# Designs tried in a protein design run: designed miniproteins, single chains. Part 55

Each design is a single chain, and the fold is of that chain. pLDDT is the mean over its residues in the fold that is shown.

## One batch from the design tools (miniprotein)

Design m1906
Fold by ESMFold2-Fast:
Structure m1906 (fold): chain A 94 residues (1-94)
Amino acid sequence: SASFEERLAVASKYFPKETVEQAAEIHLELQSLSPEEQVERIHYLEKTMPTDVLGLTLLFQGLESFAYLLSEDMSDENKKRMEDVLTAIYDTAD
C-alpha cells in the first residue's frame, strides 16, 4: 500500500498546490487524535470543507473508497483529478 508521502506526491501532480497543502495539514492534525475523535472530526469536516480538500484528506487517511464516493459530489474537473490520483496510487501499490 502507498505511504502518505507517496499519496502526497501523486496528489500534487493532479490537484492545485493549495488544495493538497490544506488536505495534508488536516491529515497531520487527524494523526494526533484517537480513532473515535478522528471519526467525529471527519463528520464535522464533511459539513464545512470543500469536497476536493475532504476527498484528499480521506485519501491520505487510507480511506480510498470514501474518497472515490465523495468524488461524485465534486466538479467534473476535480472528479477526473481524483480518478487520476486513485488510478496512479493503485498502480503504485501493485
Scores: mean pLDDT 82

Design m1907
Fold by ESMFold2-Fast:
Structure m1907 (fold): chain A 76 residues (1-76)
Amino acid sequence: MSAEEIARLRAAFDLFDTDGDGTIPVSALPLVLVSLGFTLDEETMKRVEELVKEIVGDAPTVDFAQFLEIVRRLRE
C-alpha cells in the first residue's frame, strides 16, 4: 500500500472519526468504504462482515490499523 493511498485512507477515516479518538463505529465502516469508491454489493458486504469478525471481533469500534488491514484485504 503506497504512502499516497495511506494518506487518502487516513483522510477518509478522520472524516468519520467525529470525536477524534482514533476509532470509528463498525456501523460507519460501509460508509467510509463507499466514500473510497468501493461498490458494496451483497458479496462485498459479506466479505466486509467476515473481515470485521476476523480483525475486530466483537468490538463496537475499528481503529485505523484495523481499518487499513480491512481495506488491504478487500483490494486483494
Scores: mean pLDDT 80

Design m1908
Fold by ESMFold2-Fast:
Structure m1908 (fold): chain A 80 residues (1-80)
Amino acid sequence: EIPEILKDMKAAEVAEWARKTKELNPDNEEVNEFLEVVIEIAEENPDASAAEIIERVAEKLNLPVSEVEAFMYQVKEIAS
């Protein structure tokens, strides 16, 4: 299930968290590639909930939703 702290975020907020985390972790290529996908999906779906963004990211990356949720939780912690 989507972390409660992320479920209330709108697409624009998700994109902002992703951009901030990318700026704070410029040397982590894997994280930056993941965050670029998150930003792309959020920008394509500006009215989507964080839950919908996470599901779409999981589909694009061929990952379980639970793994994307765990990673988004880490992104939230770094960006806060």
Scores: mean pLDDT 73

Design m1909
Fold by ESMFold2-Fast:
Structure m1909 (fold): chain A 93 residues (1-93)
Amino acid sequence: MADERVREVENELGRELSELKQKALDAKTIEEVKKYFEEARQAADRGVARIREALSELDPETAEKLVARYRTGYDGAIKRWEEEAIKKVKEKE
């Protein structure tokens, strides 16, 4: 089912994003933090594209709604993590 394919992409992307988040939290400069979260955004874009492909059997309107929700979720999570990592770097001054 499409749900199983989506779950596989979510699990793979989740692992990649967790790795990048950890690298960003261990970063010593704001520039390093931004680099890792730029990589995270690129990974999320690729993951969302794969989710869109997995949902290709659905009605286009329904598929686009679901893809938009995934995009919003990943973008929001990455933004919050970037803010957290930047704050951590500033606190190590």
Scores: mean pLDDT 83

Design m1910
Fold by ESMFold2-Fast:
Structure m1910 (fold): chain A 85 residues (1-85)
Amino acid sequence: MKKIVEVVLDDGRVHTFYVDENLSIEEAIEKAFEMLTGKKVSVKIEGNKFTITFEDGTVLEGEYSVEGNKITVKVDGEKFRALRK
């Protein structure tokens, strides 16, 4: 089976990624953001919150929840828009 990662943006857009089920939550979020942005990232998890550091030094903070094999990720939309412009 695959893990499902849904990245929810503040504008209501949802990006869905399928990643290897053997990845940790941290690795799954990292892979999803690499696929979404094309940039290398590093992810740190503390409780239900995470911090993503991109190779250009940009930092995104957000929160996640897990339901079965599905990880739902919500991010700070202002910093995320800056990454895509």
Scores: mean pLDDT 76

Design m1911
Fold by ESMFold2-Fast:
Structure m1911 (fold): chain A 98 residues (1-98)
Amino acid sequence: MEELRKMGREALVEANIPASAAAGETVTVSGRARVAPGATVEVYVDGTKVATGTVGADGSFSISFTAPTTAGDHTVTVTVTTPAGIFVGEVTATLTVS
């Protein structure tokens, strides 16, 4: 229908966030964004930015970060922003650290 209705509303960002990790383990978030290549991907754990990367030429991304050392449930948020600074979308999931 309309191009503007697809921006940030039709799952323009998809991310596979692991459900569990060991304390201090390297965790990889992989996904896809239906945006221009070079969009910035930022990973937040409990509201703190832990990693940053970019969307590849094929729309895929893969970002690694270190899991918290505190056991329990942590909120992981993956945010995608265009090179011009326009928010595209976010994916949020719970990571259980043991």
Scores: mean pLDDT 76

Design m1912
Fold by ESMFold2-Fast:
Structure m1912 (fold): chain A 75 residues (1-75)
Amino acid sequence: SAEEIVKRLVAARLGGEYLPLVEVDEEKKTVTLSKELAEAIPAVAGRSAEEFAAELERELTRRTGEKWTVVVEGL
């Protein structure tokens, strides 16, 4: 499922401890990264929250074959 793809990517790139800070809405084809996670991403991943969100959006769209949107809270 798309939720499984998102959770596997987040766990692999950031760590499993960040999974509760990600919301996946399969009906709306939207992933929401919480403000808390967005603020942690630069320190954890060494890149901006926007760059991480763009990478996640591209990878999810590629793997599902459907257009997905990743929203970053607090931007």
Scores: mean pLDDT 82

Design m1913
Fold by ESMFold2-Fast:
Structure m1913 (fold): chain A 60 residues (1-60)
Amino acid sequence: SSLEELKKEIEMTKENIQKMLSAYEAKYSDNPELVAKFREQADKGLKLMDEALAAAEAKA
C-alpha cells in the first residue's frame, strides 16, 4: 500500500538524517556550537518525519 511505501521512505530518511548528523559531528568536532546547530536541525527533521507519517495515517 502507499502508506507502507511512505513508512519505508520515512524510516530511510530518518536513518540518513542520523548518519549525516554523525558525519557532521565527526567533521566539526572542534566547533561544538556548530555541532549543536546540526543536532537542532536533525531533531527538527526527525520530528517533521514523525508528524508527516501521523498525518498520512490519520487520512488513511
Scores: mean pLDDT 85

Design m1914
Fold by ESMFold2-Fast:
Structure m1914 (fold): chain A 70 residues (1-70)
Amino acid sequence: SKVEEAKRELEEATEEYRRLKADPTAPASRYAGAALRVIGAVVDLWLLAKKGEVSEEEAREAAERAGVGI
């Protein structure tokens, strides 16, 4: 459950960041906020890996599927 939620959050966070990059009216502060959300989602997934709820390899694969190279 938590692993599924973390993977979904990472996917949604990266999608939001991409949408903001496509918006020419978005200020730099919006990009910073969206970037922090992506970082937070990645950190959450890696914390789950450290707790043994998901493997490090599976966490990396989820990040790669979301388009984030780690």
Scores: mean pLDDT 76

Design m1915
Fold by ESMFold2-Fast:
Structure m1915 (fold): chain A 97 residues (1-97)
Amino acid sequence: SGEEVVEQMQELMEQLIEAMNNRDRDTIRTVTSQMESLLNQLISNYFDQVDKLFISEGFVLISMGYYQLGDIKRADDIVNKGLQYFPNSPFLLSLQA
């Protein structure tokens, strides 16, 4: 269900924040990749059933994960993709600068 995917995403978000604080690059890489997969699943299957703010926060955190890994192009691609769905998102716009 959408609720199960959201719960998994929330757990990964917490793991990503902890990994970023600890500068654990291996965990950042693994968790960011898993979050991108789940975000794509949420958008493809549950977009109209999930809070738009939660989806936009997913784009923000995934882009930050790639940024921390030094994958600037991938981080930028994630921000631009998020802005296609949420063109007026203040969080995503702040990352574009």
Scores: mean pLDDT 86

Design m1916
Fold by ESMFold2-Fast:
Parts: structure tokens; sequence; C-alpha cells
Structure m1916 (fold): chain A 98 residues (1-98)
């Protein structure tokens, strides 16, 4: 799958080319985030939740690309956005997995 290939490339470059690793991570998060949003819509989750998840995915991708360009000032914001994304999607995704 394209997601697995992007995740593998991000991992492969983590030790040798940090910039490439973040670029591939951003692509993987964008692709996976689109799938999560589709699943949440199919499950009938609220438009408010779906919109917030879309905003978080976009923000995470933007911050990963900023890190790839050498802007480390966004690292803490990236960590906050990622935590909120995981918290908001945890319960809905667990219900979908059941």
Amino acid sequence: SELAELAELASKYQETDEKKSWIYAAKAIELFGKKVVELLREAGESEELIKRVEELVKGIVEKLLALADGDYSKKEELERLNREYLELTREPMEKLAA
C-alpha cells in the first residue's frame, strides 16, 4: 500500500536524512488522515469532530514540512496537535474496530 511505502521511507531516512524522513512522514500522515476522516463520516460522527480532525491533520502535515525546512520552532506545536488528534480519534476508532 502507498501508506506502508511512505511509512517505510520515513523510517529508512530517519537516521541518514532527517529532512526526507519528515517529508515522507508528512505524506503518510496526510494519506492516513484522509482515511480516518472517511471512516468517521461513514460511522456518522459529528461534523464538528470531523472538521476538527481535518484541521489537526492539516496542522500536523504543515508542522512536519516546516521541520523539514529547518524550522524547529514548530516542534512543540506539532507535539500538541498530534496529542489532540490521538485523543479525539481514540474512542471513535475503537468503536469502529469493534
Scores: mean pLDDT 81

Design m1917
Fold by ESMFold2-Fast:
Structure m1917 (fold): chain A 100 residues (1-100)
Amino acid sequence: SHMDLKEAEEIKEEVEESEDEEKILEALERAIELAKRTTDPKVLELLLETAEIALEKTENKEVLEKVIELAKEVMKSTDDLKLILRAIGLILRGIGKLLD
């Protein structure tokens, strides 16, 4: 929906602009809940972009775990192979960072 798309854009901006790991975590939790209730590929794409930005910004274990959770929820919410493959790539990168 238009409202879900706007929320996804606002969540992405919060993650892009914030250096506060607590605010990034709050934004990722909102993204996870949005992923659970939407099947809109445009919304899911924005949520994966949000996860990618969070992954690149920090080594924080809690943030990395939320990135992996978000990618898994996107995979459950879509049959779009491109989104699924992008989510798998995010999960693998997140796990790689957690193991370091």
Scores: mean pLDDT 89

Design m1918
Fold by ESMFold2-Fast:
Structure m1918 (fold): chain A 91 residues (1-91)
Amino acid sequence: ALDTALERVKELIPDIESISTFMSEDGSTVEVYAREKGSKKILRVTMTKEGELIGEEEITVEELLDAYEKALKLELSDEERQKKIEILESR
């Protein structure tokens, strides 16, 4: 499932600067986030653990940070969230 999601991301963004992967809390789905080199464009690919593609969309840096908070069960303040967005956008 994860490998299939990674292959799909590579097909859509050939020049990948960074990749992050998360599993849902129930382990039923895998989300792969990839940032394109030289761009602020981030792609999210969502798959079931069985390898079925269920989602493919362009997202923002803010939505990527939301995925980090959810996956790590972190509650960030608005100020902490903004600082992390600025760091991610500077890369």
Scores: mean pLDDT 69

Design m1919
Fold by ESMFold2-Fast:
Structure m1919 (fold): chain A 61 residues (1-61)
Amino acid sequence: SMERERIAEEFREEALKLGMSQQHVDFMVRALLSHTRSVDELREAATTTLQGLKLIQQRRE
């Protein structure tokens, strides 16, 4: 769906901004899309994953 593609693209952009490599971001996006079935599930999983990445970045600063 267009909404799932939009959420995946927003996740990709945000994860890249957090310093993740293109390869790792592509892997994470594929996993998120494969392990979620609805728009709401994808949004929740993407949000949780980004929060985890931000915490890792904070530990390195």
Scores: mean pLDDT 83

Design m1920
Fold by ESMFold2-Fast:
Structure m1920 (fold): chain A 86 residues (1-86)
Amino acid sequence: STILEDLSKIEEEKKNASETAKKLIEIIEKFINGEMTKEEAAEEIVDLYEELYPEKMTEEKREELKARIIKELDELLELIKKEKEK
C-alpha cells in the first residue's frame, strides 16, 4: 500500500474521508501544477498523516514517511507524463 492509500483507509475507518481527501487532492494539485515542491508537498502530507495518527509518529517515522511520499510523488509525475503521451 502507498501512503496515499493508507490515508484513504484511515479516513474511511473514522467515517470522515471527505475532508482529508480534499486536503490531499489540493496538495497533489498544487504539486502537479508546480505551485509546491515535492518536499513541501511531502511535509504537508506527513502533517496530515500525523493529525490522523499522532501516537504513531516519531521523528524517525516522520522522516521515513517523508522519504516514502517523495518517492510516491515522483512516481505519480511519471504516471501523469505517460498518460499525457497516450
Scores: mean pLDDT 76

Design m1921
Fold by ESMFold2-Fast:
Structure m1921 (fold): chain A 80 residues (1-80)
Amino acid sequence: SVDELMEELRALVEEIRRLYEEARTASEDKKAQLLAEMKALLSEANLLTQRIIEEGTPEQAAEAAALVKEMGRIYEEMEK
């Protein structure tokens, strides 16, 4: 269901935030691994967001789009 997709998307947002916090104190080698994990989560979030936009309400679509944009910002901040 779309509600389950929204729950999955919110879980991915929390996971990318967790990885970001871990990366702040990590070694250079560990940071590279965490960046790869964050990129994979962002890919999953984009697929979930596409499905939510197609199957969900306009409100759910807007929330999903906002969440995936926020994940993208977190990823870009880590790449710097």
Scores: mean pLDDT 87

Design m1922
Fold by ESMFold2-Fast:
Structure m1922 (fold): chain A 91 residues (1-91)
Amino acid sequence: SPPKGQTLHIAVHPEMIEEVKELVEATLKEKGVEAPITTGPGEDLGGSPMTEEQRERLKELVPKEVKEAIENGVLKSISLGDSAIRRELLA
């Protein structure tokens, strides 16, 4: 039985909210986890449009971060912003 009060909050670029929510729901289903999901815009995302490369990278990172959060038992809040992609592209 899913524990009461465990909601996953995802903060992402406004252009990607719907796609990220779908990816998170698919990843949770794959892992057999039932958690309510809330989404919102990330604070540091500035309203600039994302490039296609940034969108593809975010789609790759979202399932990985959700899987790691499930495996580590820290599925309370995940903030996935454009800043994570930018840090990887600049490294």
Scores: mean pLDDT 63

Design m1923
Fold by ESMFold2-Fast:
Structure m1923 (fold): chain A 88 residues (1-88)
Amino acid sequence: EEVERRKAQLERDLAQTEADIADYKSILADPEAFDARLKRLLAEMEKRGLHYDLTPEQLRERGEVVLFTALGLLEAARDFIRWQLEKL
């Protein structure tokens, strides 16, 4: 009863986490998609009266650190969900 519902929820959470990991890896693997995302962010910041004295290259480097950190957290979450499923 409870175990069955928990297993179903963990399987859904695993599928979502794996989809998110694939999406982030796709962004990191596609320099053009990443550059397009940075351009959009810069345009939004300009609209808000915000500007950075950073080059597009420096912004890319900082963006990569954020994405790699998020990817690492998602992979840790995936591994934890898998561990929970193995214990059921």
Scores: mean pLDDT 76

Design m1924
Fold by ESMFold2-Fast:
Structure m1924 (fold): chain A 81 residues (1-81)
Amino acid sequence: FQQLKQSALQELDYIRDLALKLAAKQGVDAAVAFFQQQAQFVINFTTELLNSQGLDQEAAQLQAELQAYVAAQEAALRAEL
């Protein structure tokens, strides 16, 4: 669980950094859209992986934590841009 959460958080940070680079070339709206789409894939992948193992409660907890993290990162991204 903790390893999967840390991997997801690191992936989200990497995606945020890519979105910042995208903003310089394609603008803020494209960067935010990219971040939102990629972040949702990361959340879906990690939660479905836990669900496939029968860890439905852990999947729900991880989804909530990652969604909160993504919301904070999106706000930071918009402030940076």
Scores: mean pLDDT 79

Design m1925
Fold by ESMFold2-Fast:
Formats: structure tokens, sequence, C-alpha cells
Structure m1925 (fold): chain A 95 residues (1-95)
């Protein structure tokens, strides 16, 4: 099964840029990309989901609120899929 890094770059109305990443099987990564392309609302939801994955299970309520505030104020989102051949590349892509 091929792994890909889903790299989301969001730009806020105030010019703030944030990058989020998650490593997923190719099929799931492709589904996220297709969902984001369906509507602006879906693009925001995908960015939020990837950001929550990067924050991890123990994310504080303040970290989740900060992410939600950023996603709400986004004016642009770019999603890139990068093939990873190993766990070392997956760790590099997630950093």
Amino acid sequence: MKLVAVIVTGTGADGEVRRFSVVLPEDFAQELLEDAQRSWENARLVARSVGLFELGFEASPDEIRDLDDFVRNMVRVEIELVEVSSYAEAVQAAA
C-alpha cells in the first residue's frame, strides 16, 4: 500500500500562512484532495482535519480553538500530495 503525505497550506485574511501535514494511504489522501476540491466549505473542513491530526490526541482546547479561528479566517488553501517511500520520508514530510 502506497503512503502519501497530505500537505495543506492555508493562508488567512491577514496574510498568516500555516502548513499542516498528515501521512495517509494513497486512497485516503486522494479522497481528502477530492473532497477539498468540491467546495470551499469542504476545503476548510479538510484543512481542519489535517491540522487536528498534526496537533494530535492530547491537543488542548486552546490549540483547537486557535486552529478553528485560523480555518474560519482562511482565504486560500493549497493541498499537495507527496509520495513517501519509507517511514523516514514520512517523518520528514510530517516535520
Scores: mean pLDDT 79

Design m1926
Fold by ESMFold2-Fast:
Structure m1926 (fold): chain A 91 residues (1-91)
Amino acid sequence: SSKIQQLQQEIQSNRQQALDHARQAAEALRQGNLDEAIRHVDQAINALQQARQTLQQLLSLDPSPLYQDQLAATEEAIRQLEELRAQLLAQ
């Protein structure tokens, strides 16, 4: 269905945005710019939260184990980034 294809494209877009921001956070840390690193981590978390919401919509249309696994992986990635954010704030 066109709706499923649209949701899949949104998930891919949000995952790519999260990856791009994670890379920018790593670069900011390499440069010693803690504030910029935290900003990019926040943007990566926001992108993954959008992917999580879209995956929940996709699961309501197609309760596939594949989408359940992707949702679990997305939630785990959010937890890891939130932990990283807390570690950066503690510096």
Scores: mean pLDDT 90

Design m1927
Fold by ESMFold2-Fast:
Structure m1927 (fold): chain A 67 residues (1-67)
Amino acid sequence: DEIREVLEKVKALVDAGKYDEARRLLQETFRDRYGLDEDTVDLIFDSVRAGKLDEAEAMARAALAGR
């Protein structure tokens, strides 16, 4: 599943301290490719940074289902 795979890559970047790369990957995937707004992408990023990967995935799926 692409959503989960991207979020796991973002988490790996966050765990490595590469916050700019992690945020950029989220923006390229969820904002630029899937058309989520930047506020929603930032909330997903905050959830990943908090170690709440399942909440980040649920948020991304809910936002995409509302389109």
Scores: mean pLDDT 84

Design m1928
Fold by ESMFold2-Fast:
Structure m1928 (fold): chain A 78 residues (1-78)
Amino acid sequence: MLEKMKELLRRKAEEEGVSKELLDFVLALLEGDIEKAIEMIMKKQGNKVKPSEEEVEEIREKNERIRKELEEYLKKEE
């Protein structure tokens, strides 16, 4: 399922002309690589504030929920 979601996102990004940066960010979240996603945001913000370990865990939990919702959505839209 995860690889299928990544392929669909890449295809839609190409069709819609979505930026490579946005696609890479979304793919990092989809893979559960919260650290990579946070690094991307921090680079864009100029490294002003690094989230606490507790905030990172909250983001990880929210990302897991969103990923499951997206997975169910993709199953329905197949």
Scores: mean pLDDT 68

Design m1929
Fold by ESMFold2-Fast:
Structure m1929 (fold): chain A 116 residues (1-116)
Amino acid sequence: SKLEELVRAILAGDVATVRRLLAEDPSLANERIPRSILPYAEGFTPLELAAVSGNEELYALLASHTRDPRLIARAEALRERPAEHERLLRQLTGEEPYDDIFYVARADAQAAAAKL
């Protein structure tokens, strides 16, 4: 699927592929990642995945196509935790089990969206 290709491109830091996919279908930026693509990142958005990737160009590109300000608020809360990005990324890809860092980061992201 195009969403699976988008997720793979974000994880690879492939800005050119992300730009092409968003030009073809900008709605992809507003989709939630299904269990079938990344089971440990189920319900996360492409923007949240870019936030923990540390890739500022991917983040800016995906943010420009994200319509719901609540989804932007969730991703910004994750982006504001740079010391935890590598660990969160490993947890979202299933390389490392969830810990207190994951649950706190998720709760902070949900709280940021709830203020809108």
Scores: mean pLDDT 85

Design m1930
Fold by ESMFold2-Fast:
Structure m1930 (fold): chain A 73 residues (1-73)
Amino acid sequence: MSPGEIINTHLDKPLTQDEVIKLLEENGFEVVEVIDDTTILVRDPKGNELLLVLDQEIIDGVPKVVNVQTLPL
């Protein structure tokens, strides 16, 4: 299962980027680099590096993640 698929199953409500990072770590992914507010580089348990693109919306003045796309490197 891709990291984006795992996170998307938890997006019953929009999450902050920090909450997304916590979910990734709890699911066995290593956060290699937070590139910017919309882009995170992760490593899966098999050692594959994957780029996550976070689709964000401003909700009540706060940027919230509403969807995550997983791109292979």
Scores: mean pLDDT 78

Design m1931
Fold by ESMFold2-Fast:
Structure m1931 (fold): chain A 70 residues (1-70)
Amino acid sequence: MTFEERVFRILKMHIDGLEAARGREPRELKSFEDVVEALRELGYTDEDLERMVKAIEEAFAIQAADDAAA
């Protein structure tokens, strides 16, 4: 998968978890734009989205380094 596809999947899982915690069914999210819109509806700002993407990127850099060391 591309990095973008991976970020999309992680953010979708996070949204699905938030909806489930509120007793709601997961939204049908098909694109990164759908994820961004859903997160904005949940009260996240563009700054929050940028920090989430950075955190995922850092986690992937750590995973890549760990895989290279193994």
Scores: mean pLDDT 72

Design m1932
Fold by ESMFold2-Fast:
Structure m1932 (fold): chain A 62 residues (1-62)
Amino acid sequence: SKAKEMALKIGKALVENKKLALTQEEIVKLTGISKSAISELVKKGYLVREGKYLKLSPDFVE
């Protein structure tokens, strides 16, 4: 699915930047994924929000 593909792209950005979490603004800049799409990934459980930071869900198999 497109949502899973976007989540994997965010995961790659995390690894390449040696980070466990990124802000919404950083994800937009690094991946080109829109703020609305990021919000949908959080709603679908692919991403977990921790304050201003977003990380991959621990239940998401890469």
Scores: mean pLDDT 81

Design m1933
Fold by ESMFold2-Fast:
Structure m1933 (fold): chain A 86 residues (1-86)
Amino acid sequence: MLEQVQKTIAAIRAQAATLPDPALRARILRLADLLETGVKALVDTHPDAVKQALSLAQQALQQIASDPERAIQLLEEAIQILIDAI
């Protein structure tokens, strides 16, 4: 679980770094940081919430290049799942 999440977050950061819009890049990188923090806090206690957040993060990764605003929405939804699990 944690290794797969870390790989997905690293891929999100790599794709975000290629975005021409610095504001969208900064937003996605900030959301990736929040997602990583939330996953590390909850992976042992709320693995189902982490699994759902990972699924949304993987969907966000597919959207970064074509629809970065949709990627942001998916990452915000992933973070909200982790918040709601607490």
Scores: mean pLDDT 85

Design m1934
Fold by ESMFold2-Fast:
Structure m1934 (fold): chain A 79 residues (1-79)
Amino acid sequence: PLPEGVVEIRKLLDEVYRRAPSEVFDEVLELVKKIVEAIDAGDYDSALEYVKKLGELTGEAAKEEIERLEKAIRELKKK
């Protein structure tokens, strides 16, 4: 089983993807992949950087989900 924080992050990434405007769909998918790869590598600083870029692409459409993603990744980093 995945750690609870990782499960939450994956659910939030799915929600951001669903809320993303169609015009930025490919860019969102690429950033989601980079975030997952960074977390799997234990590179939480890169993951946070990609979440920031993801938030810039999605704007208000996924603002709450982006804030929750940042919090969940910071909690994993604090370990």
Scores: mean pLDDT 81

Design m1935
Fold by ESMFold2-Fast:
Structure m1935 (fold): chain A 82 residues (1-82)
Amino acid sequence: APPAPVDFSMTVTFTSADGKTTTLDVTGKENLEKIDELFKEAVKVTIKVTVNGETFEASASSPEELEKKLKELEKKVQEVMA
């Protein structure tokens, strides 16, 4: 059979300084603005991406680590989609 439609989902979990966690489904574009706001207040961010049944996870505790982890995660997602 031809390849099925790409099964793609992305979830971001933010941990604040008081230990509260907020999880956003960002598979759609509606929550992108919320992400930027939560990044400013978060002490830890965990990103989970599922594509075609493969799950990739990255965690960072600083903006610099987040950028590095996002780049690595994007590369892994592209390898699965290629």
Scores: mean pLDDT 71

Design m1936
Fold by ESMFold2-Fast:
Order: C-alpha cells, then sequence, then structure tokens
Structure m1936 (fold): chain A 61 residues (1-61)
C-alpha cells in the first residue's frame, strides 16, 4: 500500500527533522518521493526542515 508505506517513510523523516538530523530526514523524504508519496505529504513533512533543505525537497515534487 503506497499510502501506508509513504506515511511510515514521512513519519520517520519528521522524527529525524525534529531531532535536528536533517540529512536523515531528507534521505527518508527522498525515499518517500521515489516510492510515490503524495506531494501534499511531502510538503507537510518538508515544513519541519530548514528553509534551504525544504526548497530543495519541494523542487522534486
Amino acid sequence: DVIIQSLKLVSTAITYAQQGNYKQAIDYLNQAISYGAPPSLIREAASFLPEEDREKVLAKV
């Protein structure tokens, strides 16, 4: 299920972002994008990233 797997990847990315581990957060968001996560979920998760990293991720959706 694309939605369930996407939510798991996005949830993990948000957890890393909240810990200040932006490299891992971006890696998991990139995995979610590759898996077919809805752009709305990626945009919500990217809001937890610093502006520069957020714009880089959003450019992919």
Scores: mean pLDDT 83

Design m1937
Fold by ESMFold2-Fast:
Structure m1937 (fold): chain A 69 residues (1-69)
Amino acid sequence: SFKEALEKGQAAEAAKDYEAAIKHYEEALKSPEASELQKRYIYAQLAYIYRQIGDYEKAEEYEKKAREL
């Protein structure tokens, strides 16, 4: 479910398991249950994670996606 994927992403992020966090957030984005507001939130979280691992180009891409919703 969307909620389960989001919660797993947040748990992985808290544990600094960024690979797992990205995977679960991407699963949440693919859910038909995700609203525009929820997708915007997840894009912001992905942008944060990509900055943490030094992928600034990916971070900027997700920041733009969050802004354009």
Scores: mean pLDDT 87

Design m1938
Fold by ESMFold2-Fast:
Formats: sequence, C-alpha cells, structure tokens
Structure m1938 (fold): chain A 95 residues (1-95)
Amino acid sequence: MSLLETLSTLSDEQQLALVSLLIGNYRDKIMDYMGNGDLQKAIDIAKESIALLQQLRDLARSRGTPLGQKTAELLDMAIDDFQDIIKRLEKQIKE
C-alpha cells in the first residue's frame, strides 16, 4: 500500500494541500534525526522521501491540468532540497 493510491482519488486542490503537508512532515522527520545526531537515519529518510515524491510528481503531471503541473513543480523543488540535504550530510559523515 502506498500514499499514491490515496492521493490519486483526490482533487487537484486536495493533492496540492496534502503534498505540501507531506513535504513538511518529511522535513520534520529529517530535522528530528539530525537533531538527535542520527545523520545516517536522516539520509535514509530523505532518500525514501525522494523516491515517493518522484512518484507523486509523475502522478501530478499525468493529470494534464495546470494545478497538477504546479504540484509537480512544488515536488521538484522539494526533491532538489532533499538531495542537497543528503549531499551535505554525506559529506559530514565522511569527514
């Protein structure tokens, strides 16, 4: 079971709202692990998040609507942000 099934049943407006909340929840979890010194766990969660956010982006684009495209753009920005977090944390662990 994946969040994709639930999100596919929602309106474009509901998808945008839930995607925003989902991104926030992932950021909170990453920050919690970083704050606890669990840098590897923060990286793992960020990588898992990226995989799901990529699937959600493809779903949003597949709707062929202007709001779906906006949701996909928001997801691309979040994916880039999480990739930057991974890069920074991996550098910190290897030093």
Scores: mean pLDDT 83

Design m1939
Fold by ESMFold2-Fast:
Structure m1939 (fold): chain A 86 residues (1-86)
Amino acid sequence: MKTPLSDEEIKKEAREALEKSKKNVAPNLEPLLQEALLVLLELVIEDPEAFEKAVLNSKPEELIEKAKEAIKSGDLSKLKEYIKKL
């Protein structure tokens, strides 16, 4: 089996993914959309398995919409539960 990345390499990739998100989410974008994209990337870093399952069972557009709803409600736990339940 292929050897997984080292702990340092995993942390580096997670950090780079977050930085790429900040770069792709232009500062002039709608604040809600910007926060939704940042929340989704934070979830990829925090719980990659649950997020992978969500991506396989839903469209990226749906995940973005759910992230927006979670931000509007002020409760990110609902987004995390949605991802786990997929």
Scores: mean pLDDT 67

